# Designed miniproteins, single chains, continued (2), part 1

No score or structure here was measured in a lab: all are predicted.

Each design is a single chain, and the fold is of that chain. pLDDT is the mean over its residues in the fold that is shown.

## One batch from the design tools (miniprotein)

Design m4001
Fold by ESMFold2-Fast:
Structure m4001 (fold): chain A 61 residues (1-61)
Amino acid sequence: SPQLQSAVDNVRRTALYLKETEGEDRMVEVLDHAIRTFERQGREELARGLRQVKEELLKES
C-alpha cells in the first residue's frame, strides 16, 4: 500500500541518518526497537518492511 511504502521509506531515511551520524550499531538498535514495537502491535507487514531495510543497510557496510 502507498501508506506502508511511505512509512518504510520514512524509517529508511531516519536509519540512514543514524548510520551516518551515530554509527551502524545505533542504527541497528533503533531499527530493532521499531521492529519489535510493530510486531507487538500486530503490524506484521510494516515489521517485515523494516527487517528488509535493516538487511539492505547492513549489506552496504
Scores: mean pLDDT 82

Design m4002
Fold by ESMFold2-Fast:
Parts: sequence; C-alpha cells; structure tokens
Structure m4002 (fold): chain A 70 residues (1-70)
Amino acid sequence: NAMAEAEKKRIENLRKSLDEATAEIQKQVDELREQAKKASPEERVKLNRQIQILEDVAEALKLIADVTLK
C-alpha cells in the first residue's frame, strides 16, 4: 500500500516536472520568435535553428509524458 502510494506520487511529480519543462521551452520558443521578427535575415536563420531544436526537445518530452506517465 505505502509502496503503491509512493510510486503514484513519483509518477505525478515526474508528470508535473515534464509539463513545467515543456511550458518553459515553449516560453523560450515564443521569445526567440519575437527576436526573429526584429533580426536580420542571417540572424533569423540562426534563431530559427534554435527554435527548431527547442521544439524537437519539447515534442520528445511530450511523447515521454504521453507514453510513460499517461
């Protein structure tokens, strides 16, 4: 019983941490998109690359949450 409750709490904590990490990445993506609007074409290419990497990381975290934590 106590072990089942501990595991449930661990899963809830992991889900919360993944949700928070995903939200933080999305905030960073939004900030980079705003910077890209003001950037030169050359700088925009670099910013878009950073955005793509962050979006890929967020998607991976979301898949982990969806598959492992339900």
Scores: mean pLDDT 80

Design m4003
Fold by ESMFold2-Fast:
Structure m4003 (fold): chain A 67 residues (1-67)
Amino acid sequence: MKITHSGTALVDYTLPGTPVLKIKKGEKVTLTRDTENPETVTVTTSDGRTTTISGDDADALAGRLET
């Protein structure tokens, strides 16, 4: 099962994922966590760019999103 969270970036932020992904203030992003692989979170931007980050990095990103 996939759990999704969406938000708008409050600041420019660099995600330390694979690949490294830079998001800009005002960009909409979606965090997708797969319950079959809960250690990783997929981040997708509105323009279709994606990266994979750790749960800890995802929590740090969530604190920088306007929900």
Scores: mean pLDDT 77

Design m4004
Fold by ESMFold2-Fast:
Structure m4004 (fold): chain A 110 residues (1-110)
Amino acid sequence: SMVDNIEKIIKEVKEFAENTESYSIDEIKRKAILLEASISASFLGAMLLAKLNKDEELYKKVAELDLEMTALFNQILASTDPKEQQKLAKELVKKLEEFKKLVEEIEKIS
């Protein structure tokens, strides 16, 4: 299930946020890149399913959230402050929980 995969990613991002101060800046950036790659695949899948279901509103909501998530990852990668990176990682968790709700809606109509 896409929801199960998103729950696993949420757990990984929560662990990332909680342990940010234990990592070097290079380790934070490497972990952020790997997390973004995993998340990107899920967003592409959700957008495709919404489009196939001809749900333009749901497609737009997922696409807007994808742009917001990308902006947060770019801010993490640009930052040299672990406290700022931790704050941004916590915001990523919040956006992923919003994404999970959208995917639950997509799976109900699929």
Scores: mean pLDDT 85

Design m4005
Fold by ESMFold2-Fast:
Structure m4005 (fold): chain A 74 residues (1-74)
Amino acid sequence: MVMIPSGSITLREIDGRPVITSVRPGTPAEQLRIGDIITRIGSTQITSVAQARAILYSGPADTPRPLTVERLPA
């Protein structure tokens, strides 16, 4: 689990899953990697990109969000 500021990442739907496609440099979100799949935000299990974006982009950009991701094997 990683705490990130809201707005420090961008998401796209890839194969029906919310995938990180961009990370803002110099933020805690640098612990995440492009291609990581979001599975949970706080207490909410994520089932769609629309749901993930609604949570991450609600409120101020610096709102801390606990994020759980699955990383593709290297």
Scores: mean pLDDT 74

Design m4006
Fold by ESMFold2-Fast:
Parts: C-alpha cells; structure tokens; sequence
Structure m4006 (fold): chain A 99 residues (1-99)
C-alpha cells in the first residue's frame, strides 16, 4: 500500500539525515515537545540503524498524517522546498522501495 511505502520513505529520510525540523515544517507536521527534543538530540553521523528505527517509532504518531500522501508526493514537497535535490529524492525513493 502507499501507506507502507510512505512509512518506509520517512524511515529512510530519518536514517539518512533528511527528516529534520525544517523538513517536517515543509510537510506541515508539528511534533510534540518531547518528540521535537528527541529529534534535536539525534545525531545521524553516529546513530545506528536500530537507533534511527527506535526514534522513528517514537515519532510515528506525529507523522501519521503524512502516511495519506504517497512517497513521491512527500519527495516532491521536500524538493519544492529545497530540502532535497531531485537526485537525492530519486535515490531515497529507490532505497525505500527495496524494503
């Protein structure tokens, strides 16, 4: 389903350092203060995939409205807001679709 693919895409964005407060603002999402603090403390350069996945599950309730959009629609919003290049968006979409 599009929901599963959008969830996978958002997880890939978090793992690769593209799910930032700026990205979430562009997507129209407001995090709880607790989840915002967790995201701000997250270091993509040192985090394991397991740590990224744990953070993603904690953020997921706030991200739920985004699951109504396709992964391509999510990517287009981020590209339009200069948060991803078209090449980065294509690569991240391909990574998400593999799993």
Amino acid sequence: SNEELSRAFLRVLLRRGYLTPASLRALGVTLSPENLALLLSYDVSTATDEQADQLFEQLLPDLEPLLSLSPEELADILVENNLLSEEQAKKLLEEAKKR
Scores: mean pLDDT 86

Design m4007
Fold by ESMFold2-Fast:
Structure m4007 (fold): chain A 104 residues (1-104)
Amino acid sequence: SAAEKAKEYAEKAKEAGERAARGAIEEGKKGIKGISGAGAGTVAAGSGSLGERMGEKGAELAAEGALGAGLGAEGAAKRSSSNKEAVEGAKEALEYAKKALEAA
């Protein structure tokens, strides 16, 4: 049934949303973790440039590292208002997932 598929997807979405919300909250609490991410972001950006020169495979590895480092740096650079919006967005995703489960 379509309802069974919706239920499975809702459960996976709920877990993913909860992890995202928890990560955003932790980033807000640990300002020092965000600072570490800012430094890593600079290194990853340099690797990105080199990766493009070396070819697609190198560029993808550099981009993946830059994405992770960038998220940490961006979270630290933004103020509490931006972090709050990220947490609220993740929380809304969880609530939508729960509603999908109720509909199933």
Scores: mean pLDDT 45

Design m4008
Fold by ESMFold2-Fast:
Structure m4008 (fold): chain A 89 residues (1-89)
Amino acid sequence: SEMVERVREIIEQARADVAAAKTAAELEAILLEYARKLQELIEEGVREGKLSEEELREILAEAIAWGAEAQARIRALDPSAPVAEPVAL
C-alpha cells in the first residue's frame, strides 16, 4: 500500500542518516527523531484505516529491525573515544 511504501521510504532515509553519522550523540538524535516520525505515521495510518493488521505487523517488524541496527551502531561507537569539541573553561 502507499502507506507501507511511505514507512519504508522513511526507514530507508533513516538507515542512510545512521550510516552517515559519526558520533553516538548524532546516532541517538537520529534514532529519537525517526522513531517519532515512524510512530506518528503508523498511528495516522491506523487511525485513517490506511493500514491493515497484516501491513501493520510487516512495517512494525521492519521498524524494529532498523531500531536494532541503529542501537548496534550506537553500541559500536560507545567503546570508541568520542571526539568532543574543545570548550573554554
Scores: mean pLDDT 75

Design m4009
Fold by ESMFold2-Fast:
Structure m4009 (fold): chain A 63 residues (1-63)
Amino acid sequence: MVWSVGDVVRLPRSAFSKQGDLKVGEIIETAEEVDGLPKGTKLRVVLDSAADAKYVYVQIIGL
């Protein structure tokens, strides 16, 4: 799959460089390659659902 800036992706919390609580609108980065996204991909938190403790919806803002 080819990702583009603006795409929304559901990623595991363990894939991020920042651990702990994430807020909607927060800028985070991938700590490793995940789901075809390279390490250091810039992401914005779109939705952090309390019902899904393992995953976060993020928008790609930099590849």
Scores: mean pLDDT 73

Design m4010
Fold by ESMFold2-Fast:
Structure m4010 (fold): chain A 93 residues (1-93)
Amino acid sequence: MEKEIEEKMEELGELIKEKKLEKLHKTIQQMIAELAKAIEEGASIEEIEELWKKELEKVIETAKKEKVEEEYIEKIKEIFEEALKELKKLLEE
């Protein structure tokens, strides 16, 4: 359900607060906004998955530029991957 996606985004928010990474936080908020817009505009599951991957690449690039530890970057990838699975499940309803 929608709550599962919210829980994953909250976990990501907590990790960002711990590291005090303002630029990374802004990039993630932008990713969420772009995904929400695509869903509202009736994008297909395939289009949403492609946009998700593209926006995640931007998040990872920002994290690398901010010299975020690789372990933390992998954690971000895992959270996004699980959030995508939950979103896909919701859209397949």
Scores: mean pLDDT 72

Design m4011
Fold by ESMFold2-Fast:
Structure m4011 (fold): chain A 108 residues (1-108)
Amino acid sequence: PAPAPPDPRRGLTVLELDTDRLTEEQAEEVVEQLRAVLLSNPGRRLLVVLTSTTPRSREMAERIEAALREAAAEAGNELEIHVTEGPPAEAERRAAELLAEAEARAAA
């Protein structure tokens, strides 16, 4: 893989995950894929927005967050995780706001 870009914002990867629609197996697969990306791209920043509308999906979001933080610490990369919760429309709106803020931050 190429070395990390000199501007950290150019290395920002933004992902939105709806934990209400993920199985435990899919969540584990996503964590493994993101871990591989982080290990292959030193200095890459990762922003993950997790949308959860139920207690079960929130528990899944907490597990994903813990696993990704462990992987990022091992890889030495920056990780920012936000969990949005509430009624579906409100959680989706908050996720969109966080993604828009991250894109604005990357562009500036």
Scores: mean pLDDT 71

Design m4012
Fold by ESMFold2-Fast:
Structure m4012 (fold): chain A 86 residues (1-86)
Amino acid sequence: MVEEMRELAELARTGSEEEVAPHVGLLVLALGHPDPETVRAAGEALAEIARRYPHLLEPFRDQLEWLATHHPDPLTRAAAARALAA
């Protein structure tokens, strides 16, 4: 999982919209992962995607807002908030 998130974070920084789009859903799901390194990597990738291709996060905006405000894990809340702020 962490290795996959690292690859996706790299893709988020350098990849095209078409390369990044199919992975956004998995990154949003990864924010709820029990592994803090997975949550951090997914959050960083989503923040970069929000900066480069903000419309790719539109279908997940309500889910990200819920995670940022209501999820019990402070790491998950912080990661979701970073994605929304970009």
Scores: mean pLDDT 81

Design m4013
Fold by ESMFold2-Fast:
Structure m4013 (fold): chain A 80 residues (1-80)
Amino acid sequence: SEEDKEVEEALKFMKEYSQELIERAKTLSKDEKQKLIEWAKEYFEDMLKKLRERFPDRPEAIKEFEQIANETLKKLEEIA
């Protein structure tokens, strides 16, 4: 279905972007890493809100999005 395709594309985007953020964080100074982490928290919170509004009937997909966001933020904090 179109919705299944949109969910798959959104998951792929989140995974790819999360990997990019983690790699970028490794090259930053301590102060820049802290700013990136603060920005990333707000970015993922806004993204998850939009995804919940777009996919209200897909709780398992939303849980996977939340897991990707949480793991990404955890890894960013571990790099800092």
Scores: mean pLDDT 86

Design m4014
Fold by ESMFold2-Fast:
Structure m4014 (fold): chain A 94 residues (1-94)
Amino acid sequence: KPSVREQLIALLDYIGEWIRKHAPEEASRLEPLINELKEALRNNAPAEEIKRIADRLLEELRRVAEKADPELKEQILSLASLLESYVRQYVASQ
């Protein structure tokens, strides 16, 4: 069974691929935040730092959702909710 950290990194990879496919114009803004969070997770950064980076990424995902087509809006909000849930679980496990 993958660890919460492994699941979170895999989810971040999936979100990055999803953005490149469905909202490529947002990739330049979101990819640095996704990579920053992945590296913080790999380096066992403090939970407070992980939460701070994740909150910034969640804010940007919700901003993208707000200006997206209705069909894409529901998908990105679902990804944001899933990310928020996994981050909360990860932080609680530290």
Scores: mean pLDDT 86

Design m4015
Fold by ESMFold2-Fast:
Structure m4015 (fold): chain A 94 residues (1-94)
Amino acid sequence: SMEEEARRFMGHLRGLYQLALKEAEKAKEAIKKGDLETAQKIVEGMKQLLEYMKQLYEENKSLLSPEQAAEVEEIIKKMEELVKELQEELEKAK
């Protein structure tokens, strides 16, 4: 059913967000250790993941209820904020 497709999509997007949170912690640890090259690679990977998630949303948004669409938009916003925070921390690193 369309409801099952939407539910599966939401589970996938939530999973990608959890992966992004794990990658963010790795980036923060790399910054703390002065491994700025590794941190930069992780942040670039997170930017690519964010663009992929935005593409998936555009391709699937017709399947979603207004409440589900709002949840995805909030996840994307939180990811944009997370990437921005990490980029700023990376630029401030000695």
Scores: mean pLDDT 89

Design m4016
Fold by ESMFold2-Fast:
Structure m4016 (fold): chain A 101 residues (1-101)
Amino acid sequence: SAELQQRLTNLMQALISMYRDEIMRRYPELSREELEEAIRTGVFSPRLRAILEDFVRQILSQLTPEQQERMMKAAGLKKPLEELSLEETTEALLKLQERGR
């Protein structure tokens, strides 16, 4: 739906804003201009979207059990990590970063 697409776009813009340097370190093929354009327009290429989805998955897999618990608690989530949607995972990760630093 249009509402779900807009929500995902907003979450991806927030993710880039918070993790820009880390994303660029992990994906050196990605230009700063491409990231800035996506933030400015809210338009994500299929390539950039796939990179951001992979980034979120990588960060989630690297969390310690204690960090996973803090993330779930910060997001108010009560279901297992493997049952989280991409939207729920991204939102929870952003909330963890806001509270953890």
Scores: mean pLDDT 75

Design m4017
Fold by ESMFold2-Fast:
Structure m4017 (fold): chain A 77 residues (1-77)
Amino acid sequence: MAELDRLVDEIVRKARELGYDDLAEMIEEVRDSLTLEDARLLLRTMDQAVNDPDPVRREMLMGGVEVHLAVLKVVSS
């Protein structure tokens, strides 16, 4: 619980620092549906996207994050 909260806060902060405010809001909306595994996957994918020199691969990775969050929002409803 405490570890998950800290990890989610880190993801939200990183998303906002990178200009993905919409993504940060989506993460907050699905916070209660996120598992530790989900949070780790999201953070790893965002880190990979930010460090990827290929803009197409970066867009695909970030698109995957958005789809994952959208699925969690639907399933949690």
Scores: mean pLDDT 78

Design m4018
Fold by ESMFold2-Fast:
Structure m4018 (fold): chain A 81 residues (1-81)
Amino acid sequence: STAEELKKREEKLKEILKTVFKLNDEQIEKLFEAMKNGPEAVEKLAKELGLPHEIIQALLIAVRGPSAVEEAEAEVAALKA
């Protein structure tokens, strides 16, 4: 189901944010809530959290749909390599 797919993709992105950027649960929840309000809200919050432009771009790609999460994962991994 679409809801299960969204949950799975959100969980993967959440794991990256925790592991790579060591964001806490509160910061991650705020980012996911901003995603509901659109890409501009995500960009504002990510800048407040001090995330680099490349990560903001990866998050914006994720906003366009569940299938974009794999691309966001790859971009985050490449940025931290």
Scores: mean pLDDT 69

Design m4019
Fold by ESMFold2-Fast:
Parts: C-alpha cells; sequence; structure tokens
Structure m4019 (fold): chain A 95 residues (1-95)
C-alpha cells in the first residue's frame, strides 16, 4: 500500500521524518507530469547520492504518491518498487 511505502521512507530517512510530514500536506505535483515521470526523476536523483538529491527525490516521490492516490498508473507502481530497493540500499549517516 502507498501508506506502507511512506512508512518505509520515514524509516530509511529518520532525520527527515518531520520535514517529510510537513511537505506531504503542502507539496503538489507539477502540472503536466505523470507519476511515472516523477518516480523516474527520483531514481535519477538517488544515483548521485547527495543530500540535495535525496530531498528532491523525496519531493518527487510525494508528488507521485499524490497522483497515484487519484488514478492508478501501473508503470509508476513498477518504478516505485525499483525505487524502494534503492532506498533500502542507502547508507545513512551514523548518529
Amino acid sequence: ALAEYEAELRAALPELAAELAKMKNRYTAPPGETAAQLVEKAIENLENDTDENRLQALKDILAALELLSRAPEPEAVRLLAELQARIEGLELPAP
């Protein structure tokens, strides 16, 4: 479920959990972009593995999840599964 995916994002990036919660209610998808395009951008941003790219990836994921909550998009669901695997592989900074 989409809610389960959001929980995994918070678990992977605990330092950003509060920021993620704030963004969820205020972030809207850019006009003309599909959920699949937003997930592809998130995957590309994660390949560079910087804090700026991780934050941009989170914003794109949130926008894609909002679009998917309104209309099913099979390609975006497939890409989200690939993105989930990449997030699980991310090294978090030590506390």
Scores: mean pLDDT 61

Design m4020
Fold by ESMFold2-Fast:
Structure m4020 (fold): chain A 75 residues (1-75)
Amino acid sequence: EEELEKEIESYRKQAEQAKAAGNTDAAVQAYRKIAHLYYKLGKYEEALKWYDEAIALNPQDERLRREKEVLEKEF
């Protein structure tokens, strides 16, 4: 648990730095990593939130939307 939480914090800092530098691709990749780590923790709503942050940075990326849909349960 603590190990994954520290990894999330590391990627959050990387995403913030990339976003501040205008490096959209790096920020998106960091957000995707954060989402996957939250998914591993069973925090699915947080995982989807970080996918939404990635989509907001690159709304034309259909791949990000499809990846979010795969993480959502169909019902």
Scores: mean pLDDT 78

Design m4021
Fold by ESMFold2-Fast:
Structure m4021 (fold): chain A 99 residues (1-99)
Amino acid sequence: SIEKVKAFVESVTGFVLISLEVESIDDPDKAKKEKDIVLKSHKRYVDTIEENKESSDEEIIEKLLEVRDKDLLEMGQTDEEKRKEVLDSFEKSLKSVLD
């Protein structure tokens, strides 16, 4: 269910934002910058899900993996094997949510 994938993404983003609120007690400027990155990433996932809502679960997963790989590259993760491990974990989580 696409609704389950959206809920999963929202839950993950929510937990990260709560962690950043705690971090903001010690360094509010750093937490604000990290929050902006997380919110931009979240928007890309939500937009991708909405644009592909009529697609198969497999196609939605593939598109979300493409977005995740681009986010990892933008965050400076140029190690291809490290990105593959993260993407494999993300794919397993998405498939588990759709089951």
Scores: mean pLDDT 78

Design m4022
Fold by ESMFold2-Fast:
Structure m4022 (fold): chain A 106 residues (1-106)
Amino acid sequence: KKIKVSVNGKDYIIDIDKLPKPLLTSNTSYSPDGDVGIRTSEALGKKIYDVITDTSLIDSESGESKFSSTPNLINIKTLAMYIFKLKSPKEFSKLKDKVLDYIGSV
């Protein structure tokens, strides 16, 4: 299914079914702000970035991607934060800032 998200006056359509698995799995530990949490945030940030850029919002007039130019990283970070909150609300408060930092590094 798809959702519409408005960020800074622009509308984006995101396919929820293409989002990565929850940040926490049975094999992932939240043991303090260590390597596991940091690596998981990096992996999630990269996957959210890939989904946002690869699924491309197709411009209805030209048939071209609305991301034909370099995406606005601030908007991507905001979208990733929103997606993370929707998929993993309990984990959001623990890893929000780390997810945003890693998305900015890709």
Scores: mean pLDDT 45

Design m4023
Fold by ESMFold2-Fast:
Structure m4023 (fold): chain A 119 residues (1-119)
Amino acid sequence: MEVTVSESEDELEVLGRRVRARITEARLADGNVFLVIELTFEDGRRVHVNAYYDRAAQRLVITITFDEPVSDEEAEAVLQAVLDYLEEKYGVTLEVVSREVVVRPDGRRTVYVVARVTP
C-alpha cells in the first residue's frame, strides 16, 4: 500500500474560544504527510487548513483558509493554535520561515506559511 489515510478529532483553543478540529492524515510511501484539518468554532464559523510535510526538505507548508470575515488578530491566533497543535501532536519544533496573508474584499483571509521542521 502506497498511501495510509486516517481520521481523528481533537479540540483547540483560540483566544479563549473552543474550536473543534477534524483531522484527515495521508501518509505517503516516501514518508511525506498531507494533512487536512477542518476547524469549527462554537459560533459555526469554519476554517480550512491544508498542510504538507516534506520529510527530505524538513519543511511544512501550511495554507489556512477562512470561510468568514476575520481580523488580523484572530487569523494570527488561529495560525499560532495550529502550529502549537502540530508541534505537540508530532513532537517537533516548527520555525516559521515565510508567511503571507491574502485579504479578500469581503474580509476573508488566506494565510500561507512555510515552516522548518526540527525533531
Scores: mean pLDDT 85

Design m4024
Fold by ESMFold2-Fast:
Structure m4024 (fold): chain A 72 residues (1-72)
Amino acid sequence: GEEAMAAAVQAGVDAGGGSITPEQARKWAELAADGGGTPEVGLKAIQEAGGTVSPDVARGMAEAAYEAKRAG
């Protein structure tokens, strides 16, 4: 639900250490969650969204989004 997505967005912003805006984190988290299977699929979706984020930050965001979707 929207609450789970909001949690994933916040986790993405936190993982970015201030380098990622909430708007960017939301877009990428939604793509990661919609990737549906694994943190690896979410990581690829975030990278394909064209963001300038390090691989470690992108992985953290994808994992957080996936777990939030699974829990909600």
Scores: mean pLDDT 65

Design m4025
Fold by ESMFold2-Fast:
Structure m4025 (fold): chain A 74 residues (1-74)
Amino acid sequence: SEEEIEKAIKIVEEIAKLIEEGRYKEASDLVREFVNSTDDEKLKALVIAAANELLLGTPAEEVIKIFRENLEKI
């Protein structure tokens, strides 16, 4: 749903912020909370992929851009 998409975008933005602040446990907990809050397997996979890219040091702006583009294909 559009509400789940908006929530997913906000979650990825918060994950990026937590990783930038070195708060890796909170970032991991947020990913886990999100994947347990939805039954959309494709959306879960995209959020996990975005979190992994952020952990690899990919710029948050690029990760969020790619995440938004991938959401349009679900």
Scores: mean pLDDT 84

Design m4026
Fold by ESMFold2-Fast:
Structure m4026 (fold): chain A 113 residues (1-113)
Amino acid sequence: MEELVEEAYRILKDAGLTEVAERLKKANLRPGLLVLARQIAASRGDFEREARLTAYLRAHADEVRAFVEKVLPLLSPELQQAVRDAIAAGRPLTALRMVVTELLERGLIDKLE
């Protein structure tokens, strides 16, 4: 777990997202850190790393769900519905990415305990 989280942190820093990586790590938002690292790996054609990160997130679906449920009330009603629709459509990683993107754009990560 820790080794993969540290790998994800390095992926974000290498992509120029140092502040984002630091915020997610400090807030202990591991699913958010991992899903962003997965997206970066995919965009770079690093399919082996993308597959490894995807497998971890799928194996820890309970952790992903708990994270989404914890942050969902901080989102607009419209975005909450979009997140629920993505989960219902069998796209929990898409839902996780939507949630993390909104938290970063609105500066809400610093409000999570």
Scores: mean pLDDT 75

Design m4027
Fold by ESMFold2-Fast:
Structure m4027 (fold): chain A 68 residues (1-68)
Amino acid sequence: DKKAVEQLIKRLSEKIEASLKKYYQETNSSMPDEEIKKKSKALAKGALDGRADERGVSRAAVAREYLS
C-alpha cells in the first residue's frame, strides 16, 4: 500500500522537522525551512527503509504496523 508508506513518511518527516528546528534554534544555528524539510524527508525515508530491511518485510508492512 503506497498510500500507507507516503503517510508514514509524512508523519516521520514532520516529527524530524520539528526536532531539527528545535535543535537549530537551541544551538543558535540558521538553516532554511526548505532545507530542514528536505533533510527531514530524506531521514524519514532512510529510517523506513532501514526498518523494513531489519525486519525483512516490505515498506508497506512497516507503514501499516506504525499507523495502526
Scores: mean pLDDT 78

Design m4028
Fold by ESMFold2-Fast:
Structure m4028 (fold): chain A 77 residues (1-77)
Amino acid sequence: SLYEEAKAFFTAAGAKNAEEIAEKAVKLKEALEAGDEKAALEYAAELYELLAEDAAAQGKEELAALYREEAERLRAA
């Protein structure tokens, strides 16, 4: 499943929040499949915020900043 694949991938990449990332990825996919644009934008923004937290935790501050900018852009849409 997407959940298991995403969780395994991000866990292997060192993400401590891999489970939360996987949960949001599944919710984003479900919202997109349902045509729920508002929910999709919200889940996409939350996913980028979780990716930013992981990047920052791994010392990748420039990548974390880019992910936060994308989250803000999605919330402004």
Scores: mean pLDDT 88

Design m4029
Fold by ESMFold2-Fast:
Structure m4029 (fold): chain A 68 residues (1-68)
Amino acid sequence: SSEKQQIIARADQMSDDLLAKHKDDPELVRNLQFMRDRVLEAMQRLSPEDAQAMLDEFEGVLDYLDSQ
């Protein structure tokens, strides 16, 4: 659905923003790329409601990584 596509696009965009911010941190880049791939893959199989819940959790994880 278009709603689910928007949720996935938001997760992808948030990951891109953090990757751009920390481009010179190879450990963070590797960890974020691995996590991004798994989250985006999982979201494809979820309902829009469950994908939104996963997005909310993922945002918290990205905030944590940004603070390290």
Scores: mean pLDDT 86

Design m4030
Fold by ESMFold2-Fast:
Structure m4030 (fold): chain A 62 residues (1-62)
Amino acid sequence: MEITDEDIERAIEVAKNSKDYSQRLAALKALAESGSERAREALEEALNDKHPRVRDLARKLL
């Protein structure tokens, strides 16, 4: 699957703003696969997420 800049921006929005932590987890996995610097910044922000599962995933993906 080809990941576009638009897909990355949507995934960043979901990772930061989704109320459902499972959707934030899925977005972080997609961002990690993109390898972009903006995706890495979103993963670093997820280290401060309110849900411990999201924080743990961000540490593993960084």
Scores: mean pLDDT 80

Design m4031
Fold by ESMFold2-Fast:
Structure m4031 (fold): chain A 84 residues (1-84)
Amino acid sequence: MTKASFSLDENKDTPLKDFIRQAAAGVGRHVSDAEIEEAMKQFNLDPNAPVSDYSVEQIKALLESLGLRAEYDSETNTLTVSRA
């Protein structure tokens, strides 16, 4: 399965919506802004707030709702995303 790794430190100031779109694209999945915003609405998240405003578990739950899998490495503060 295609995997892509993303540093949360490098993405701390990235809007959450843009981060989720890039993560999906990195594993060859296209998700629309409307799909991302609808998923974020279900979790009561602000799509324009930076990644650093959210916990790893919130980001993982959002990615999983969009049909993605995420694994977190606390030593490198990195999310590895794959297709579910």
Scores: mean pLDDT 82

Design m4032
Fold by ESMFold2-Fast:
Structure m4032 (fold): chain A 90 residues (1-90)
Amino acid sequence: SEEKKKELARRVKKVVDEALEALLEGAPKEVLEKHIKELKELLEEGKKLGLDQDVIDAVEKLIELVEKALAAESEEEREKILKEFSKELE
């Protein structure tokens, strides 16, 4: 239903914002991994509900970027990944 799609989209935005905030604050790996797991679950549900392809693509891209940030050896690498993501979200 459209209401379920809208609710899911809002939850995606909330988890995205929380994941980015946690990453910028240097949150533990476990916290970031929990956000990634939640985003992957939301992505699966979004595909089943027929969420807008742009939203699905954005979530997949964020998952990839946060996973790259988790693998980064330095805060400088994490900042570069986040800046690239912000630039591409337009």
Scores: mean pLDDT 74

Design m4033
Fold by ESMFold2-Fast:
Structure m4033 (fold): chain A 67 residues (1-67)
Amino acid sequence: RPPPPLSPEQREEVRRFEREVQERLAAATPEDLQRIRRLLSELTGRDVSHLSPEELVRLDLAHQRGR
């Protein structure tokens, strides 16, 4: 089912999330990115080797927020 449109509160949360992604990406070392790739592969069972560093950080943060 297609998701409903985001509320103003949800859009603000997305903007905060995007900011957190950029902050994490700026602080991330190559070793951090390799660790994220390994963890996401284990958790999702999907091939993540083609994802950019920004996409990796974004998925890792989204997965952590789903806890």
Scores: mean pLDDT 74

Design m4034
Fold by ESMFold2-Fast:
Structure m4034 (fold): chain A 85 residues (1-85)
Amino acid sequence: SEEEEEAKKLVEETKKTITDKAAAIASASTPEEGAKIKAMADLAVKQLDKALPYFQKDPEKAKEAKEQLTKGMDALKAAAEAKAA
């Protein structure tokens, strides 16, 4: 259905956003902190995959998850940049 496809698209976009932002933050961090950030991103991606059937029943929750996770990654980036300054 359109709702199932929309939820899948939102999950895939969110996974890409988390992975890309985590890689950027890790490159600006110490090797130890970078490894932790990448591990957190991998866990978040796995949790999104597990949650996909629930998001397909309520695509608004997929939109909320995308917004919240994107804001969380942006906050981690800002914190890493502040430490580097």
Scores: mean pLDDT 82

